# Designs tried in a protein design run: designed miniproteins, single chains. Part 17

Each design is a single chain, and the fold is of that chain. pLDDT is the mean over its residues in the fold that is shown.

## One batch from the design tools (miniprotein)

Design m563
Fold by ESMFold2-Fast:
Parts: structure tokens; sequence; C-alpha cells
Structure m563 (fold): chain A 95 residues (1-95)
């Protein structure tokens, strides 16, 4: 399906962005978001994937503009990715 192909393409683009970004939080957030998108491809219908694709693109645009600003609402996928990224970074630095 076209939606599945677009979601996979976005996940691949996020993995590439993770390799090139100097920002540690963005790097880990991109990797987690890519993993969540690939998980969605296995478990979601085409209609649900279209909605996930649209929302994730909007959330990533907000992340790129506002990673250091907590005052703007980020969508659930990006918020979850940032929370997981912060936990992973903290654990890596402490242990």
Amino acid sequence: SKAREEVIKLAEELEEKAKTTPNEKKRVAYLIAAAELLKAVKNMSEKELEEVLEKTKEELELLEANVDKENLPLGETVKKALELAEKIIKEYKEE
C-alpha cells in the first residue's frame, strides 16, 4: 500500500537524519520515532497509517523548530520519542 511505503520511507529518512544531526536529543528522538513507525507498519491498517504519517510529519516539523521550547504542544509520537530519548541519554551518562 502507498501509506505503508510512505511510512517506511519516513522511518528511513529519520534514521538518516539521526546519523547527521549534532543534537543528541534529536538523534535519539529520530531513532525512536523511526522504530515506532516501523512497529506501526506491522500492526496498523492502511487508514490508520495515513493518519500516523500525517501526524508524525507535523510533530517532526514542531520538533525541528522547537526542541528547546516546552511551551508548544508536540504530538504524542514526538513527545514519547523525546521522553524515551531523555531517559536513554540519562541512563547512558549515569551507567
Scores: mean pLDDT 74

Design m564
Fold by ESMFold2-Fast:
Structure m564 (fold): chain A 79 residues (1-79)
Amino acid sequence: MEEALKLLEEAEKAIEKGDYKKAVEYVKQAFKLASSLSVEDKVKVYKKFAELAKKMSEEQLEELAPTVLPVMADLAKEL
């Protein structure tokens, strides 16, 4: 969990710098780690990502969809 949240924090910093390519890479890494986490920890990662997603373009979110959607689907099944 801490490593995934740290990657999302780095993604937020990259967004602030205008480095959206690096931000997308950090989000992908965070969600790959999140896939093996507990439901509670997945919720924490998703909530942080949802805040970051508001600052990202549709194109960037589409690039993230293949990585993010499986984790969200797994989480929704367990809720």
Scores: mean pLDDT 78

Design m565
Fold by ESMFold2-Fast:
Structure m565 (fold): chain A 81 residues (1-81)
Amino acid sequence: MDDREDAVIVARSAARQAKSGDKGATLGAAGSLYRTAEALKDVDPESAEILREAARKVEDYVLKGDYDGAGKTLEEAAEKL
């Protein structure tokens, strides 16, 4: 029932996708974070910002081939929520 709990689940699921090393799955996970942030922007703007920042960093890490960095960024986002 807490939107923040749902955001944590999404971020942790995204971290698992990033750790798989699959580019498509990891970019799809970043897209899910952007969509979740958009849904939360008027209800929980702090959580929305955390998810948007994490998604942006994940895209940058994927461009560099650093899937461990992407996964850690997503785990840290889940801990901040």
Scores: mean pLDDT 78

Design m566
Fold by ESMFold2-Fast:
Structure m566 (fold): chain A 68 residues (1-68)
Amino acid sequence: MLSEEEKKFLEELEELRRRAEQLPDAATRASVLGIVDAARDVLLKTKDAKNPQAVLALELARAMVDAA
């Protein structure tokens, strides 16, 4: 079963996915969606919401959406 921290991380990724789908630039949208998928993959394989690669990917996706 997923921990509460893992569930929260996945909820943040799904929120970023929803925001990314609203982006007008197709290249930026595709890039953010790819980063979200990579972050999810790392989280599910490691089961560690504090994994540096997962955290970095989440922060990068958020920064890209916020900058767009």
Scores: mean pLDDT 81

Design m567
Fold by ESMFold2-Fast:
Structure m567 (fold): chain A 86 residues (1-86)
Amino acid sequence: SMEELARAVLQEVEDTVRALLAGKISIEEAKERLKEVVRRLLEAGVISEEEAKEILEILDENTVEGLFEAMERALRRIAERLERLR
C-alpha cells in the first residue's frame, strides 16, 4: 500500500541519517541507500523517470548537500501522495 511504502521510505531515510551521524556508514554507502529509495519511488509511480534521473544526478555529485537534497525531494513526494489518501 502507499502508506506502507511511505513508512518504509521514511524509516530508510531516518536510518541513513542516524548511521551517517554515528559514523557507521560512509557518504558513498548513504548514496547507495538513497538510490534504492529512488528506485522504489519510481517503481511505485510516486516520481517520474525524469525526476528520478534528476535526483540520481544530484546523488552522483557525492556531496553531503546532494544527499540532503535527495532526501528532501523523496520525502516531499511521499507527503504529496499521503495527502491524496485523505
Scores: mean pLDDT 81

Design m568
Fold by ESMFold2-Fast:
Structure m568 (fold): chain A 116 residues (1-116)
Amino acid sequence: AAMKKTTKEVDGYTLNITELDENTFTITARKDGTVVGTAGVRVEGDKVTLSISVNPEFRGDGVARTLMRYALDLAAEKAGKPREELDVTAVVRKDDQELIDLAKELGVNVPAENIV
């Protein structure tokens, strides 16, 4: 099947969303044409898996928050459930403490084995 592609302007970032299938999508965030971060999302009923990576040069600029909030909103839409009813787990890099702290703030689980 052909991949669905959409573009959204959010918080001053251009988000390019690619739906790989009905349950899997990727988001690329750009600022002035430069890739500042990416997210992967997989929805399996009420279980959601996120992978988020922010370009180190743009950490502290709000990219992580914009990507994570948008990914959570899309996951809720795909699951057909409110965000608070989702079991969300993220894979994050150990060098991105800001992203780890943000995940905890937004109720996203980051097990020790998912810090890579």
Scores: mean pLDDT 79

Design m569
Fold by ESMFold2-Fast:
Structure m569 (fold): chain A 93 residues (1-93)
Amino acid sequence: SEALVEEARALLREAEELLKELEELGKRPLTKEDVPLLVGLALRAIGLIIDAERLIERARREGDEEALELAERAKELAERALKLAMELLKKVK
């Protein structure tokens, strides 16, 4: 299904952008003023993981191997983003 592949590609792009934003944030000292942003990014990562898991289930049911691969990659990047957000929150003084 082209629609599933398009949804998976969009989700992968969002996960890539989120991870990149967190990697850029990690290049500077973090302060208490950064906490709301980091919490927001962590919540966004959780949302992307949930959306990716739903897409994985749909792709498996429909036998769409391309959508499945893209959704699994999106989940992996979203999980990495969540882990990084939590690590950055611990570095706040």
Scores: mean pLDDT 90

Design m570
Fold by ESMFold2-Fast:
Structure m570 (fold): chain A 64 residues (1-64)
Amino acid sequence: SVEDELRKKLEDMIIENLGLTEPEEIERAEQEVFRKLAKKLAKEGPRKLSLEEWLKEFEELFRE
């Protein structure tokens, strides 16, 4: 599903950008990324993102 693909891409980005390999650390990092993204999107106004748009938002967060 789109959600499963999104989670896999996020895990890959966390591993690549943060160097995390432990499942518990990856899970905590995922929660933090979603928390930051939710806060950012709340400022921009509520809208549904496509998979591609979600991936771009993840890339921007890791670039910060």
Scores: mean pLDDT 73

Design m571
Fold by ESMFold2-Fast:
Structure m571 (fold): chain A 83 residues (1-83)
Amino acid sequence: GEAAVKAIEKGIEALKKMPEEISGDTAAGMLNSAGATAEAQGLPEAARLGYELGEEFGKRPTVSREELIKAAERILELAKREA
């Protein structure tokens, strides 16, 4: 679990440097990637949330950087609780 938690934390730091507006498809890809990382490390609730948020954000033309960071932070909190 520790490796997945650290990977997600590093991802959130990278998100803080992204543009204010991100395409929904890009945001969905990033959230699905976080979900896949959690799944590979045996964190099923974090993985499920990542995939659910990825699907939701993928339906939108754009999302804000702040919304994406908040989504990633929710995944991180579940990953920490399952780790």
Scores: mean pLDDT 83

Design m572
Fold by ESMFold2-Fast:
Structure m572 (fold): chain A 66 residues (1-66)
Amino acid sequence: MKAAEELKRYAKENNLTVVGVSMEDGKAIVTLIDRQGRKHTLELDVSSLDEMAAVSRAVAEIRREG
């Protein structure tokens, strides 16, 4: 599964919103928050600029929905 799809699925299944994203060494490190204010960190492998762009779009979609 691609990083963007994994991120959207994880956020939707757990009712999370995205508060931060960091790109480092072919990884997207995403910080999410649940309805109780708890922070969760998700590390996703990104191997191309297209995958990084898809992750950025997924972040925008999650923020729009929640």
Scores: mean pLDDT 78

Design m573
Fold by ESMFold2-Fast:
Structure m573 (fold): chain A 100 residues (1-100)
Amino acid sequence: SELEKAKEMLKKMEELAEELKKSDEPTEVKKEKIKEFLKEMGVLPVMEEIIQQVRDGVVTPKIAELEKLSKELEDLIRQGKITEEEAEALALLKLIELSK
């Protein structure tokens, strides 16, 4: 399922984050490793697009969808209907969908 694939991607992101936290490498080197990982996952272009739109003060459908999802996921966690891990996987899945 797509949700299971998103969970595997999230786990790989967490493994990279833990590696970078333990690393004495400069912030610039860590930033480039993160960008390369996101590029390999195919999500870097949509993230850069969204960041640019936010900087320009432009509210686009993609930004609106992400904000709506964020609020819905926070409410579901608060209600105990989903875990934080499931919420993160769903957010990653939505970002992947927006990159298609």
Scores: mean pLDDT 71

Design m574
Fold by ESMFold2-Fast:
Structure m574 (fold): chain A 86 residues (1-86)
Amino acid sequence: SEKELLEEALKLYEEMIKNNSSPEEAIKKLREFLEKAKKENASQRFIDNIEGLIDTLESLNKNKATDNALKLLQEAAEALREKIEK
């Protein structure tokens, strides 16, 4: 279900934040998760949100803005919590 994918994405974001993952590591994990989500027929909105996060992280990585990458992951996690909470 889409709720299960949202919960899995949130868990992944929280794990990356907790482990202080580099932008490069975060991009790799998100690309692997995106491929899984596409195979599980995730909604286009869900796919677009993950792709947007990856694109922003790639831009931040290119500019060596590592602190901004962590903030982006925190904001993405918060947005997912709001969608999961009824």
Scores: mean pLDDT 81

Design m575
Fold by ESMFold2-Fast:
Structure m575 (fold): chain A 62 residues (1-62)
Amino acid sequence: GPKEVAIQGLTRFAGLSRELAEELVKMLEEGASDAELAAYINSRTPTDGAGAVRGAKVFLKS
C-alpha cells in the first residue's frame, strides 16, 4: 500500500533506515508539520530532512 511504497522509497532514495522511514510516515499521518519532520530527521541522521519529507509525501500519494 502507499505506506510501504513511501517506506521503500525513503530507504532506497533518501538513504533513511527502515525504522526512521516508518517514524517519518507515522509523524506525517499524525499531522506533524514539514518543519517539525525535517528537524526530526536532521536530529537523527546527517541528511536532507526537507527533501526526505517532500519525497515521503510524493510516495504516500502513489
Scores: mean pLDDT 76

Design m576
Fold by ESMFold2-Fast:
Structure m576 (fold): chain A 76 residues (1-76)
Amino acid sequence: SRGEQAAEAGRRADLATEIKAFLDYLESEEGKPLLEALKGDVYERIKKLFEDGEATLKEVQAGRDAADAQVEAMKA
Protein backbone atom coordinates (compact mmCIF):
# COMPACT_ATOMS: atom_id res chain seq x y z
CA SER A 1 0.00 0.00 0.00
CA ARG A 2 2.61 2.57 1.10
CA GLY A 3 4.96 1.41 -1.66
CA GLU A 4 2.20 1.74 -4.25
CA GLN A 5 1.32 5.24 -2.99
CA ALA A 6 4.99 6.31 -3.06
CA ALA A 7 5.39 4.99 -6.62
CA GLU A 8 2.22 6.79 -7.71
CA ALA A 9 3.38 10.03 -6.07
CA GLY A 10 6.70 9.69 -7.90
CA ARG A 11 4.97 9.18 -11.24
CA ARG A 12 2.73 12.20 -10.60
CA ALA A 13 5.75 14.35 -9.69
CA ASP A 14 7.58 13.25 -12.86
CA LEU A 15 4.44 13.95 -14.90
CA ALA A 16 4.03 17.41 -13.35
CA THR A 17 7.67 18.19 -14.17
CA GLU A 18 7.17 17.05 -17.79
CA ILE A 19 3.97 19.11 -18.21
CA LYS A 20 5.57 22.20 -16.66
CA ALA A 21 8.64 21.86 -18.91
CA PHE A 22 6.38 21.62 -21.97
CA LEU A 23 4.28 24.63 -20.92
CA ASP A 24 7.46 26.62 -20.16
CA TYR A 25 8.75 25.65 -23.61
CA LEU A 26 5.53 26.87 -25.26
CA GLU A 27 5.91 30.20 -23.44
CA SER A 28 9.61 30.46 -24.38
CA GLU A 29 11.00 32.30 -27.42
CA GLU A 30 11.78 28.97 -29.13
CA GLY A 31 8.29 27.61 -28.42
CA LYS A 32 6.34 30.74 -29.38
CA PRO A 33 5.66 29.64 -33.00
CA LEU A 34 4.36 26.29 -31.72
CA LEU A 35 2.17 28.06 -29.13
CA GLU A 36 0.67 30.26 -31.88
CA ALA A 37 0.03 27.14 -34.00
CA LEU A 38 -1.70 25.46 -31.01
CA LYS A 39 -4.41 28.16 -30.69
CA GLY A 40 -7.06 25.39 -30.68
CA ASP A 41 -8.13 23.02 -27.91
CA VAL A 42 -4.80 21.15 -27.72
CA TYR A 43 -3.13 23.85 -25.62
CA GLU A 44 -6.20 24.06 -23.36
CA ARG A 45 -6.15 20.27 -22.84
CA ILE A 46 -2.46 20.27 -21.90
CA LYS A 47 -2.95 23.20 -19.50
CA LYS A 48 -5.96 21.46 -17.90
CA LEU A 49 -3.87 18.32 -17.36
CA PHE A 50 -1.30 20.44 -15.50
CA GLU A 51 -3.95 22.15 -13.35
CA ASP A 52 -5.70 18.87 -12.46
CA GLY A 53 -2.41 17.17 -11.50
CA GLU A 54 -4.09 13.81 -12.14
CA ALA A 55 -2.92 13.17 -15.71
CA THR A 56 -0.92 10.09 -16.62
CA LEU A 57 2.36 10.25 -18.56
CA LYS A 58 0.52 8.56 -21.45
CA GLU A 59 -2.03 11.39 -21.59
CA VAL A 60 0.74 14.03 -21.69
CA GLN A 61 2.51 12.09 -24.45
CA ALA A 62 -0.78 11.89 -26.39
CA GLY A 63 -1.14 15.66 -26.03
CA ARG A 64 2.37 16.24 -27.39
CA ASP A 65 1.68 13.88 -30.31
CA ALA A 66 -1.58 15.73 -31.05
CA ALA A 67 0.26 19.08 -30.92
CA ASP A 68 2.86 17.82 -33.42
CA ALA A 69 0.07 16.54 -35.70
CA GLN A 70 -1.70 19.93 -35.53
CA VAL A 71 1.52 21.79 -36.47
CA GLU A 72 2.15 19.43 -39.41
CA ALA A 73 -1.48 19.83 -40.57
CA MET A 74 -1.05 23.63 -40.56
CA LYS A 75 2.04 23.27 -42.81
CA ALA A 76 0.05 21.27 -45.37
Scores: mean pLDDT 66

Design m577
Fold by ESMFold2-Fast:
Parts: structure tokens; sequence; C-alpha cells
Structure m577 (fold): chain A 80 residues (1-80)
């Protein structure tokens, strides 16, 4: 349902923002921008944010985006 999709998106956004702040050390505004980019499928933007603010290589950023996508799928399964 649309309600479950919105719930899963919000839970992922909150998790991703928290991970970006607590694990990657990103400022809150950048963490939110990263989470939004991931939710919208703007992977090139997400990659640029990770490279610029977290100091990751392109390959490291791509691998981390894959991990974020795995987490997003896990959250969707839990909500559904």
Amino acid sequence: SSEKRLQAAEEFREWAERYAIEVLGLPPEVARELADALLLGLYDEAKELLMTYAGLSEEEAEKLIEEFEKKRKEIRKEVE
C-alpha cells in the first residue's frame, strides 16, 4: 500500500541520516541531503556527497550506496 511505502521511506530516511551523522561524521544538513538523494534514486548525487564530505573514493562510495540499498530493502520487508 502507499501508506506502507511512505512508512518504509521515512524509516529508511531516519536510519540513513543517523548513520551519516554518527558513523560517517557528516553535518546534519548534508546527512539529510544524502538520505533524500538515496530515496529519490539520485545515486550520482549521493556518490558525490559521500566522496566530498566523507572522503570516500568513488569505489567506496558505490559500495556504501549498495549497502544503503540493502538496508532500504530490509526496511521495506519489515514494514510489509
Scores: mean pLDDT 85

Design m578
Fold by ESMFold2-Fast:
Structure m578 (fold): chain A 64 residues (1-64)
Amino acid sequence: SRAEDVGKIAALMFGDPKMGKQIGDLVAAKDAKKAGQAARDAGLKSGDPQLAENAGKGAEALAS
């Protein structure tokens, strides 16, 4: 459920359900570094560096 919630939030945040699922799957796998990197990349593509960093830290914390 945590990974599903993360994927749903990321999909809403970035407007990309597939990218949200990828981030959620990395959180479920407990790969904090990759989850954080994927979330930061998604945030940067959306044009908001502050959102990117916050999303990355959140994904890392949830994957830990």
Scores: mean pLDDT 77

Design m579
Fold by ESMFold2-Fast:
Structure m579 (fold): chain A 65 residues (1-65)
Amino acid sequence: TVTSESAKSLEKVLKKLGLLDEPLTEVADERDARALARYLVKLGHRPDDRPDQGLIEGLQRIINA
C-alpha cells in the first residue's frame, strides 16, 4: 500500500528522472516510488512543479486500486 512515505520516495525518483543527482536503490520503498513516479510521468508531471497534495493522493489511490 502506497502512503505519504511512498510519495516521498516518489519525489526522489522524480528528481532522478528529471534532475538526476544520485541513483537511489533503497530496497522495498523504491518499488512503490517507481510505480508512483511512472504514473506522474505518464500524466505529464514535471519535477519542477510541486505536485499538489491532491495529485499525490489521487495517484496513490489509483496505484492502490
Scores: mean pLDDT 48

Design m580
Fold by ESMFold2-Fast:
Structure m580 (fold): chain A 85 residues (1-85)
Amino acid sequence: KVKELIEEAIKKLEEEEKKNADNPEKALEIGVLAGLLGIVLGILNIEEKNGKPIDEETLKRIAELLAKRAEELELYEVAEILRKI
C-alpha cells in the first residue's frame, strides 16, 4: 500500500534527523524531504476521500525523484522504501 510506504519513509526520516542532531545542515535537508513526503501523503488522503485514484506511474516517478534525493543524503533505507512504490 503506497500510503504505508510513505508513512514508513517519513518515520525513517524522523529517526535519521535525530541521528543527525550534530549536523544542522543535513538535519534540515532530511526535514525538507520529510515535508515533501508529508505533502504527497496529504494529497493521497484527499484523493482517497474523493474516490479518485492518483495515476500509479505518476506516483512511481515522484517516488523515484525523492528516492534519488534520499540517496544523495546517504539515506539508503529511505530510498529503498520509496522504490517499493
Scores: mean pLDDT 80

Design m581
Fold by ESMFold2-Fast:
Structure m581 (fold): chain A 86 residues (1-86)
Amino acid sequence: SIVDRVVQAVIDDLARRGITLDSQQVADLRQLAQQYVAQVDQAIDDTLSNQQNNFFQFMLQVGMSRDDIIYYQTTNLILNDILRRQ
């Protein structure tokens, strides 16, 4: 699933930075990833209906799939949130 891909990508990125998550932190990360995936998915729908930001329209035009957009955007949002709280 996209959620599993995001969770693994965040764990791998943090590990490269010397940050190891315990089992509770991984559970919290999975819950956060589920929330952000839903939010990004909704934001893409809003963009396609011409109601919100055009950034996702640009990503679709350059050949990115919806799943890839959700994966990259969600991963970046979570990593930025975690790193800002360090």
Scores: mean pLDDT 78

Design m582
Fold by ESMFold2-Fast:
Structure m582 (fold): chain A 98 residues (1-98)
Amino acid sequence: KVNEEAKKVLEEARDILSKAGNETDDVDLQAEIALGIIAISVALNKKEITKEDLDFVIRVLERVRDAIAERSDSPQAQEWVKKLEEYIKKLKELKEKM
């Protein structure tokens, strides 16, 4: 169950990052977002996600969240930051159950 819930949260995070990457014209931000999507995709391709895998993805998502917040003050960017913060919190809670 915990692994299935982690995968669902990661899929939701990937979808938000894909939307953010498509809507931003900042090439450096697109690169940070792409790195986040790659990290999530690697974790999702595993049969079982470990606590160490979640810790790594959480750190990458925190970095991407900070990059979005630093580089854009649009209402859309604020929504993406809030959603990423919510997913990061959920992933941390799931990590504690592993």
Scores: mean pLDDT 87

Design m583
Fold by ESMFold2-Fast:
Structure m583 (fold): chain A 61 residues (1-61)
Amino acid sequence: AAELEAEVRAAMEKHDVPEEEKEQILANFRAYLADPSVTPEEARLATRIILHELEKLAAER
């Protein structure tokens, strides 16, 4: 969990995500990871999706 959160934080910082959006994304991601029904595979997939979307948005700037 902590490693996945760190990856998302690093990606948001690298891609210049606005500070308000960073806090919202992290809050939602932490809430998702805190759900006991979420599997490690689902958490990893969600992390990959977030990283991929951030990279795509940065490429269009």
Scores: mean pLDDT 77

Design m584
Fold by ESMFold2-Fast:
Structure m584 (fold): chain A 73 residues (1-73)
Amino acid sequence: EEEIRERLLAEMERRGVSPELLDYVREKQLTPEELRALLNAGVRTLDEAEKLIKEWHERRKKEQEVIAQLLAS
């Protein structure tokens, strides 16, 4: 997983992603899945990455609420 993350970071650098975004990714220790999603979305700036990550967290929270409600019936 660490090796995959480094490979994805190298791809981001190759695509000209901002240095601020690369630093953000390293600080937040984003998963390879999150990095791949950023690459697929064509994200290039820190602001775009933060917005997308916030949307992912909100979706995950909503999904968890739906599952809890289904189990409670």
Scores: mean pLDDT 74

Design m585
Fold by ESMFold2-Fast:
Structure m585 (fold): chain A 81 residues (1-81)
Amino acid sequence: SHSEVEAFAKEVEEVLRTKTVEEALEEIRKLVEKHRHLFSEEDYEKIMELLEKGKKSDPKEAADLLFEAVGVMSKALQKAK
């Protein structure tokens, strides 16, 4: 639902404002798992792959992968009319 998409977006925004990149990768992974039904299987798998790769990457690459994952999430939620 639209209200669930808004709640998810607010939770992600709060994590990005309050957490380190390393903490954000783990917390956003949990949020995406909790709200899996908002995403297609393809989008879900890509988001989870980017977050997992970020967790295993150097801090600079981790930040880039985190924001790439956020971009995929944003595009996926825009498709959910």
Scores: mean pLDDT 83

Design m586
Fold by ESMFold2-Fast:
Structure m586 (fold): chain A 73 residues (1-73)
Amino acid sequence: DAAAWLEERRADVTDQELYDLLLEGIRSGDLEAVARELLERRAARQPASEEELAAARAKIPAIAAEAKEYLAK
């Protein structure tokens, strides 16, 4: 379910308020926005080159598709 998918990624989200917001986003069906938020937060904690960030952002649609498939199980 959506909560279980987000819980597996809790390590990338240390702020409880952000966790609740992302969980709400997943439940509302905006999985791409949730994936983008998680990537941006992770990038802030692990500084990366602009090329690496661009490559990570390019994977957001695939991450959202993965989350949808996981939630469909």
Scores: mean pLDDT 61

Design m587
Fold by ESMFold2-Fast:
Structure m587 (fold): chain A 69 residues (1-69)
Amino acid sequence: AIAEAKATALEILVDRHLADPTARIPRGELVEEVARRTGVSRATARRALRELVAQGLVVERDGEISLAP
């Protein structure tokens, strides 16, 4: 479901940020990883990511995603 996809995207971003605060994940890679971990479609993963951007929880720049400050 979209809530699971959103939670998983945030977990992936937090883990990457803890390892390297400058790390950004290409949108396509994040979508695929979320879909792989949760079993949701890539369309659902893309929607989850759009909602996180709209909520100000993540930032997209040049096709790459990171946690919002």
Scores: mean pLDDT 83

Design m588
Fold by ESMFold2-Fast:
Structure m588 (fold): chain A 63 residues (1-63)
Amino acid sequence: MARLDRLARAIRDYKAESPEELDVKKGDLVRVHEVRPDGRARVTSLKTGKEGWVPLDALELLE
């Protein structure tokens, strides 16, 4: 995806509430592809290669 390609780290565990969401564990590195105004981020896990939505507030964007 071309909109964003930013590195981020999960600052807490998150459990997927639906099939389009992604489970992350604290410390996991992800690429952020898209952020929505409602605070959801579409990410790919660098650990698993899986893509899904997580809350932006579960992530720390790395500069």
Scores: mean pLDDT 80

Design m589
Fold by ESMFold2-Fast:
Structure m589 (fold): chain A 55 residues (1-55)
Amino acid sequence: SRAEAARETLKQVAESLDKDQFLKVANTMIDEARRRGDEETVKVIEEYKEQFLAK
């Protein structure tokens, strides 16, 4: 699914990029998902973002 693909992408960028770059990628993906009306993908990305920020 698109949500699964988004989670996998964010996992890879979290391992490769710094916090600021990760947040820019995550926010861009959220904006794109919202434009599509893909609420499932928005929720998955926001949950992953919150988990990343909690560390």
Scores: mean pLDDT 79

Design m590
Fold by ESMFold2-Fast:
Structure m590 (fold): chain A 100 residues (1-100)
Amino acid sequence: MSELERTESVLYVMLGLMRKEGFSMEEILEIVREVMEELGVPEEEINKIIEEAKSIKDPVEAIRKLAELMARELVKRKVSAEEAAKLFGKVALERKEKLE
């Protein structure tokens, strides 16, 4: 499996688990924005990724596209899937704490 395919698969599983845990698509997109900003992705690129995902009506297909676009940006920046997953866990936990 290529680095890109591996990163995409890890992100797809992680985003799918967040949806299963009860995060809305809006909350998932906010978490994605925060994680990508922390990983050094430019705001313009983050906004493009989020807007493309928002254009997809099916949540499963939106998550798949989100994982694909994120994986491309992370691989370009030499960010590991493990580093991204760790930051997603941290941001998701902080987000839940703010809601309660």
Scores: mean pLDDT 80

Design m591
Fold by ESMFold2-Fast:
Structure m591 (fold): chain A 86 residues (1-86)
Amino acid sequence: MSPEELAERAKEDAIKAITEYLQKVAGLSPEDAENAAVGIMHLTGNDLEAGLILAQNHILSGRMDELIELGRRVKKAREKKAAEAA
């Protein structure tokens, strides 16, 4: 497996871990939790430890909607680029 493939797998695993954490701790829906996880990983440069700290801070400050919206925008931008490249 290439270093790039390992990095991509680590990003996917981190997003899944944060998504599960947000569903259990913050009571988010699977969709909102995944969007928030994508936003968190985008902001932290795919650092899982920093992502969990950021998630906790946003839960405590009541600002999870900001991360959910960021994640939606990141996902839409990625989907658009993938469609344009295909």
Scores: mean pLDDT 80

Design m592
Fold by ESMFold2-Fast:
Structure m592 (fold): chain A 86 residues (1-86)
Amino acid sequence: SKADLIEQARRSAERAEEAAKEAKELLAKSDSKENILRATGAKLAAIGDAYEAALLGKKSGDEEPGRRGSAAAQEVGAGDIAADII
């Protein structure tokens, strides 16, 4: 249903925000190779979840989760995902 798509989009946006926060926290603590690699994984997760939020948001007609996810992904170096999808 549309409500299920909206809920899934919101969860994807939340995961993108959490992953972006994790990447920033890892890089703030240490520039060690391990932390850089962990941060890279978190950045990729944020980007993936941002795309999912934008796609589900577009299908449901609720653009807000896609914009939230895109903003989080941009904070870790991604382009404007919401502009590409929405």
Scores: mean pLDDT 85

Design m593
Fold by ESMFold2-Fast:
Structure m593 (fold): chain A 88 residues (1-88)
Amino acid sequence: MDSVLTLDKATGTATLETSSSKATGKIEKLTETEGVVFLEDKETGNKAKITIENALESGLRKAKVELLGKDGKTVVGEKEATLEVKVV
């Protein structure tokens, strides 16, 4: 899958880029073992919570994606993905 997640430690922002879309949001948590980001899908108004293992290491990482409804709290879907992570 051609998806890149960029974690900007200086600004606390996260950007998920695919071949067809771009979602942006906030780094909620970033530690040596775990990163948690909230992204907003501008197309649908839905939000996603992404949890990444070893988020401070750039490269291919396992991620858990929790799709949130328009309220930003209700989990409407859950998926595991592998993302290319860039820490800047």
Scores: mean pLDDT 75

Design m594
Fold by ESMFold2-Fast:
Structure m594 (fold): chain A 64 residues (1-64)
Amino acid sequence: DTRFALAMYYAAQARNRLLEAGVPEEVARKTYREFLEKGSKAKSTEEIQKIADELVEKALAEYR
């Protein structure tokens, strides 16, 4: 449904952002999968974006 589609879209965007920043592909894929698991359960579009941003920040802090 709509939440799953949005989670998939933002997961792909998060992965692309990490790859553009030079984060390793395996880390970007792990973030993508984590977001699909968590983002599809979000209660609003704003929450989906917040989850995506938090996961990207976490990956960048860990691996940049």
Scores: mean pLDDT 75

Design m595
Fold by ESMFold2-Fast:
Structure m595 (fold): chain A 86 residues (1-86)
Amino acid sequence: SLTTALIEVLETGDETDIGVQTIKAVVFGDETLLTAAIIADNLLKELREGVPNSVLVGRLVDLGIPQSTAEKLVATLSQYVEQHPL
C-alpha cells in the first residue's frame, strides 16, 4: 500500500536523499508517524489522480500546516510519485 511504501521511505530511506530528509523533518517533529502516513497516503493518492500541487497545498494549510511546510511536503511527495509510478 502507499502508506506502507511511505513508512518504508521514512524509515529506510537514504539520509542523503533530500526528499527523505524533508519528509522526516516535516512529519517526525510535529505529528505521529501514523498521522503523517495517513496524510501522506491521501496526498500520494491525489497526486497520482492528477490533483494539482497548489490544491493539495491549500488543503494542508486548511488543516493547520504552515504554508512553507505544506509546499515542501507536496513537492517532496510529487517527486516520490515520479520516482515510484504505479
Scores: mean pLDDT 64

Design m596
Fold by ESMFold2-Fast:
Structure m596 (fold): chain A 100 residues (1-100)
Amino acid sequence: MKDEIKKILEKAIEEYPEFKRLTDEQKAALPNPVSLEDILKAIDEGKIKSFDEAADYIGTLIRQYFNFYPPGSERTRLAGEFARKVGDELAKLKEKIEKS
């Protein structure tokens, strides 16, 4: 599970490199800033121990972009595409875990 979640996030970083790191402006504007690299670090540090915990961290990252960028912006559109793709991969992984 841990390695499969890491692979999903690493592929997401390759396809959506803009979500790999937060800008200084994003870090200053957001109360609890989370990047994809922060999620990978949390997995490695044992802070994320389950699929549901990983999904919660990813949900927090996605909510940040929808709250930071205005509706209809290019970055809000990209955040929506990222959310759908990562959500689909996580749903497939959850089904695989539950059937195993």
Scores: mean pLDDT 73

Design m597
Fold by ESMFold2-Fast:
Structure m597 (fold): chain A 75 residues (1-75)
Amino acid sequence: SDARKAELLRRAAPLFRPPLEELQKYYEENPETPEEELIERYIEALERVAEETPDPEEREVLEELIERMKELKEK
């Protein structure tokens, strides 16, 4: 359900935010960086966080996001 998914995303949000903030800072320092490289850096950061995540539900949400980012990189 939407409510269950929203709750899970909210619970996992602290895990998404640091990688995204790191990527935003990198882009501010390197504005000419290609989108493909930015996506690759985000995937790498998310994969690191997923490996360190003990909660299997939170890890699954991260893995789904990683897969979507990989798909975006190939477009």
Scores: mean pLDDT 77

Design m598
Fold by ESMFold2-Fast:
Structure m598 (fold): chain A 60 residues (1-60)
Amino acid sequence: GLKEEAYEEAKKITKEAKSKEEAEEKVGKKWAPILQSLKDVDEAQELAEAIVRGMDEGLK
């Protein structure tokens, strides 16, 4: 689903970027518009949490 895709992509982007700043820019550019387009607050929160988890794992 969308959350799983966001998690895996955020993780991949973060690992490949090798810089937290670059990872935040790339993840934000792709996923911020999607998050803002979500009308459901719970869906937006779950997606944001999946992105954060992916980035955290990518930094390890």
Scores: mean pLDDT 80

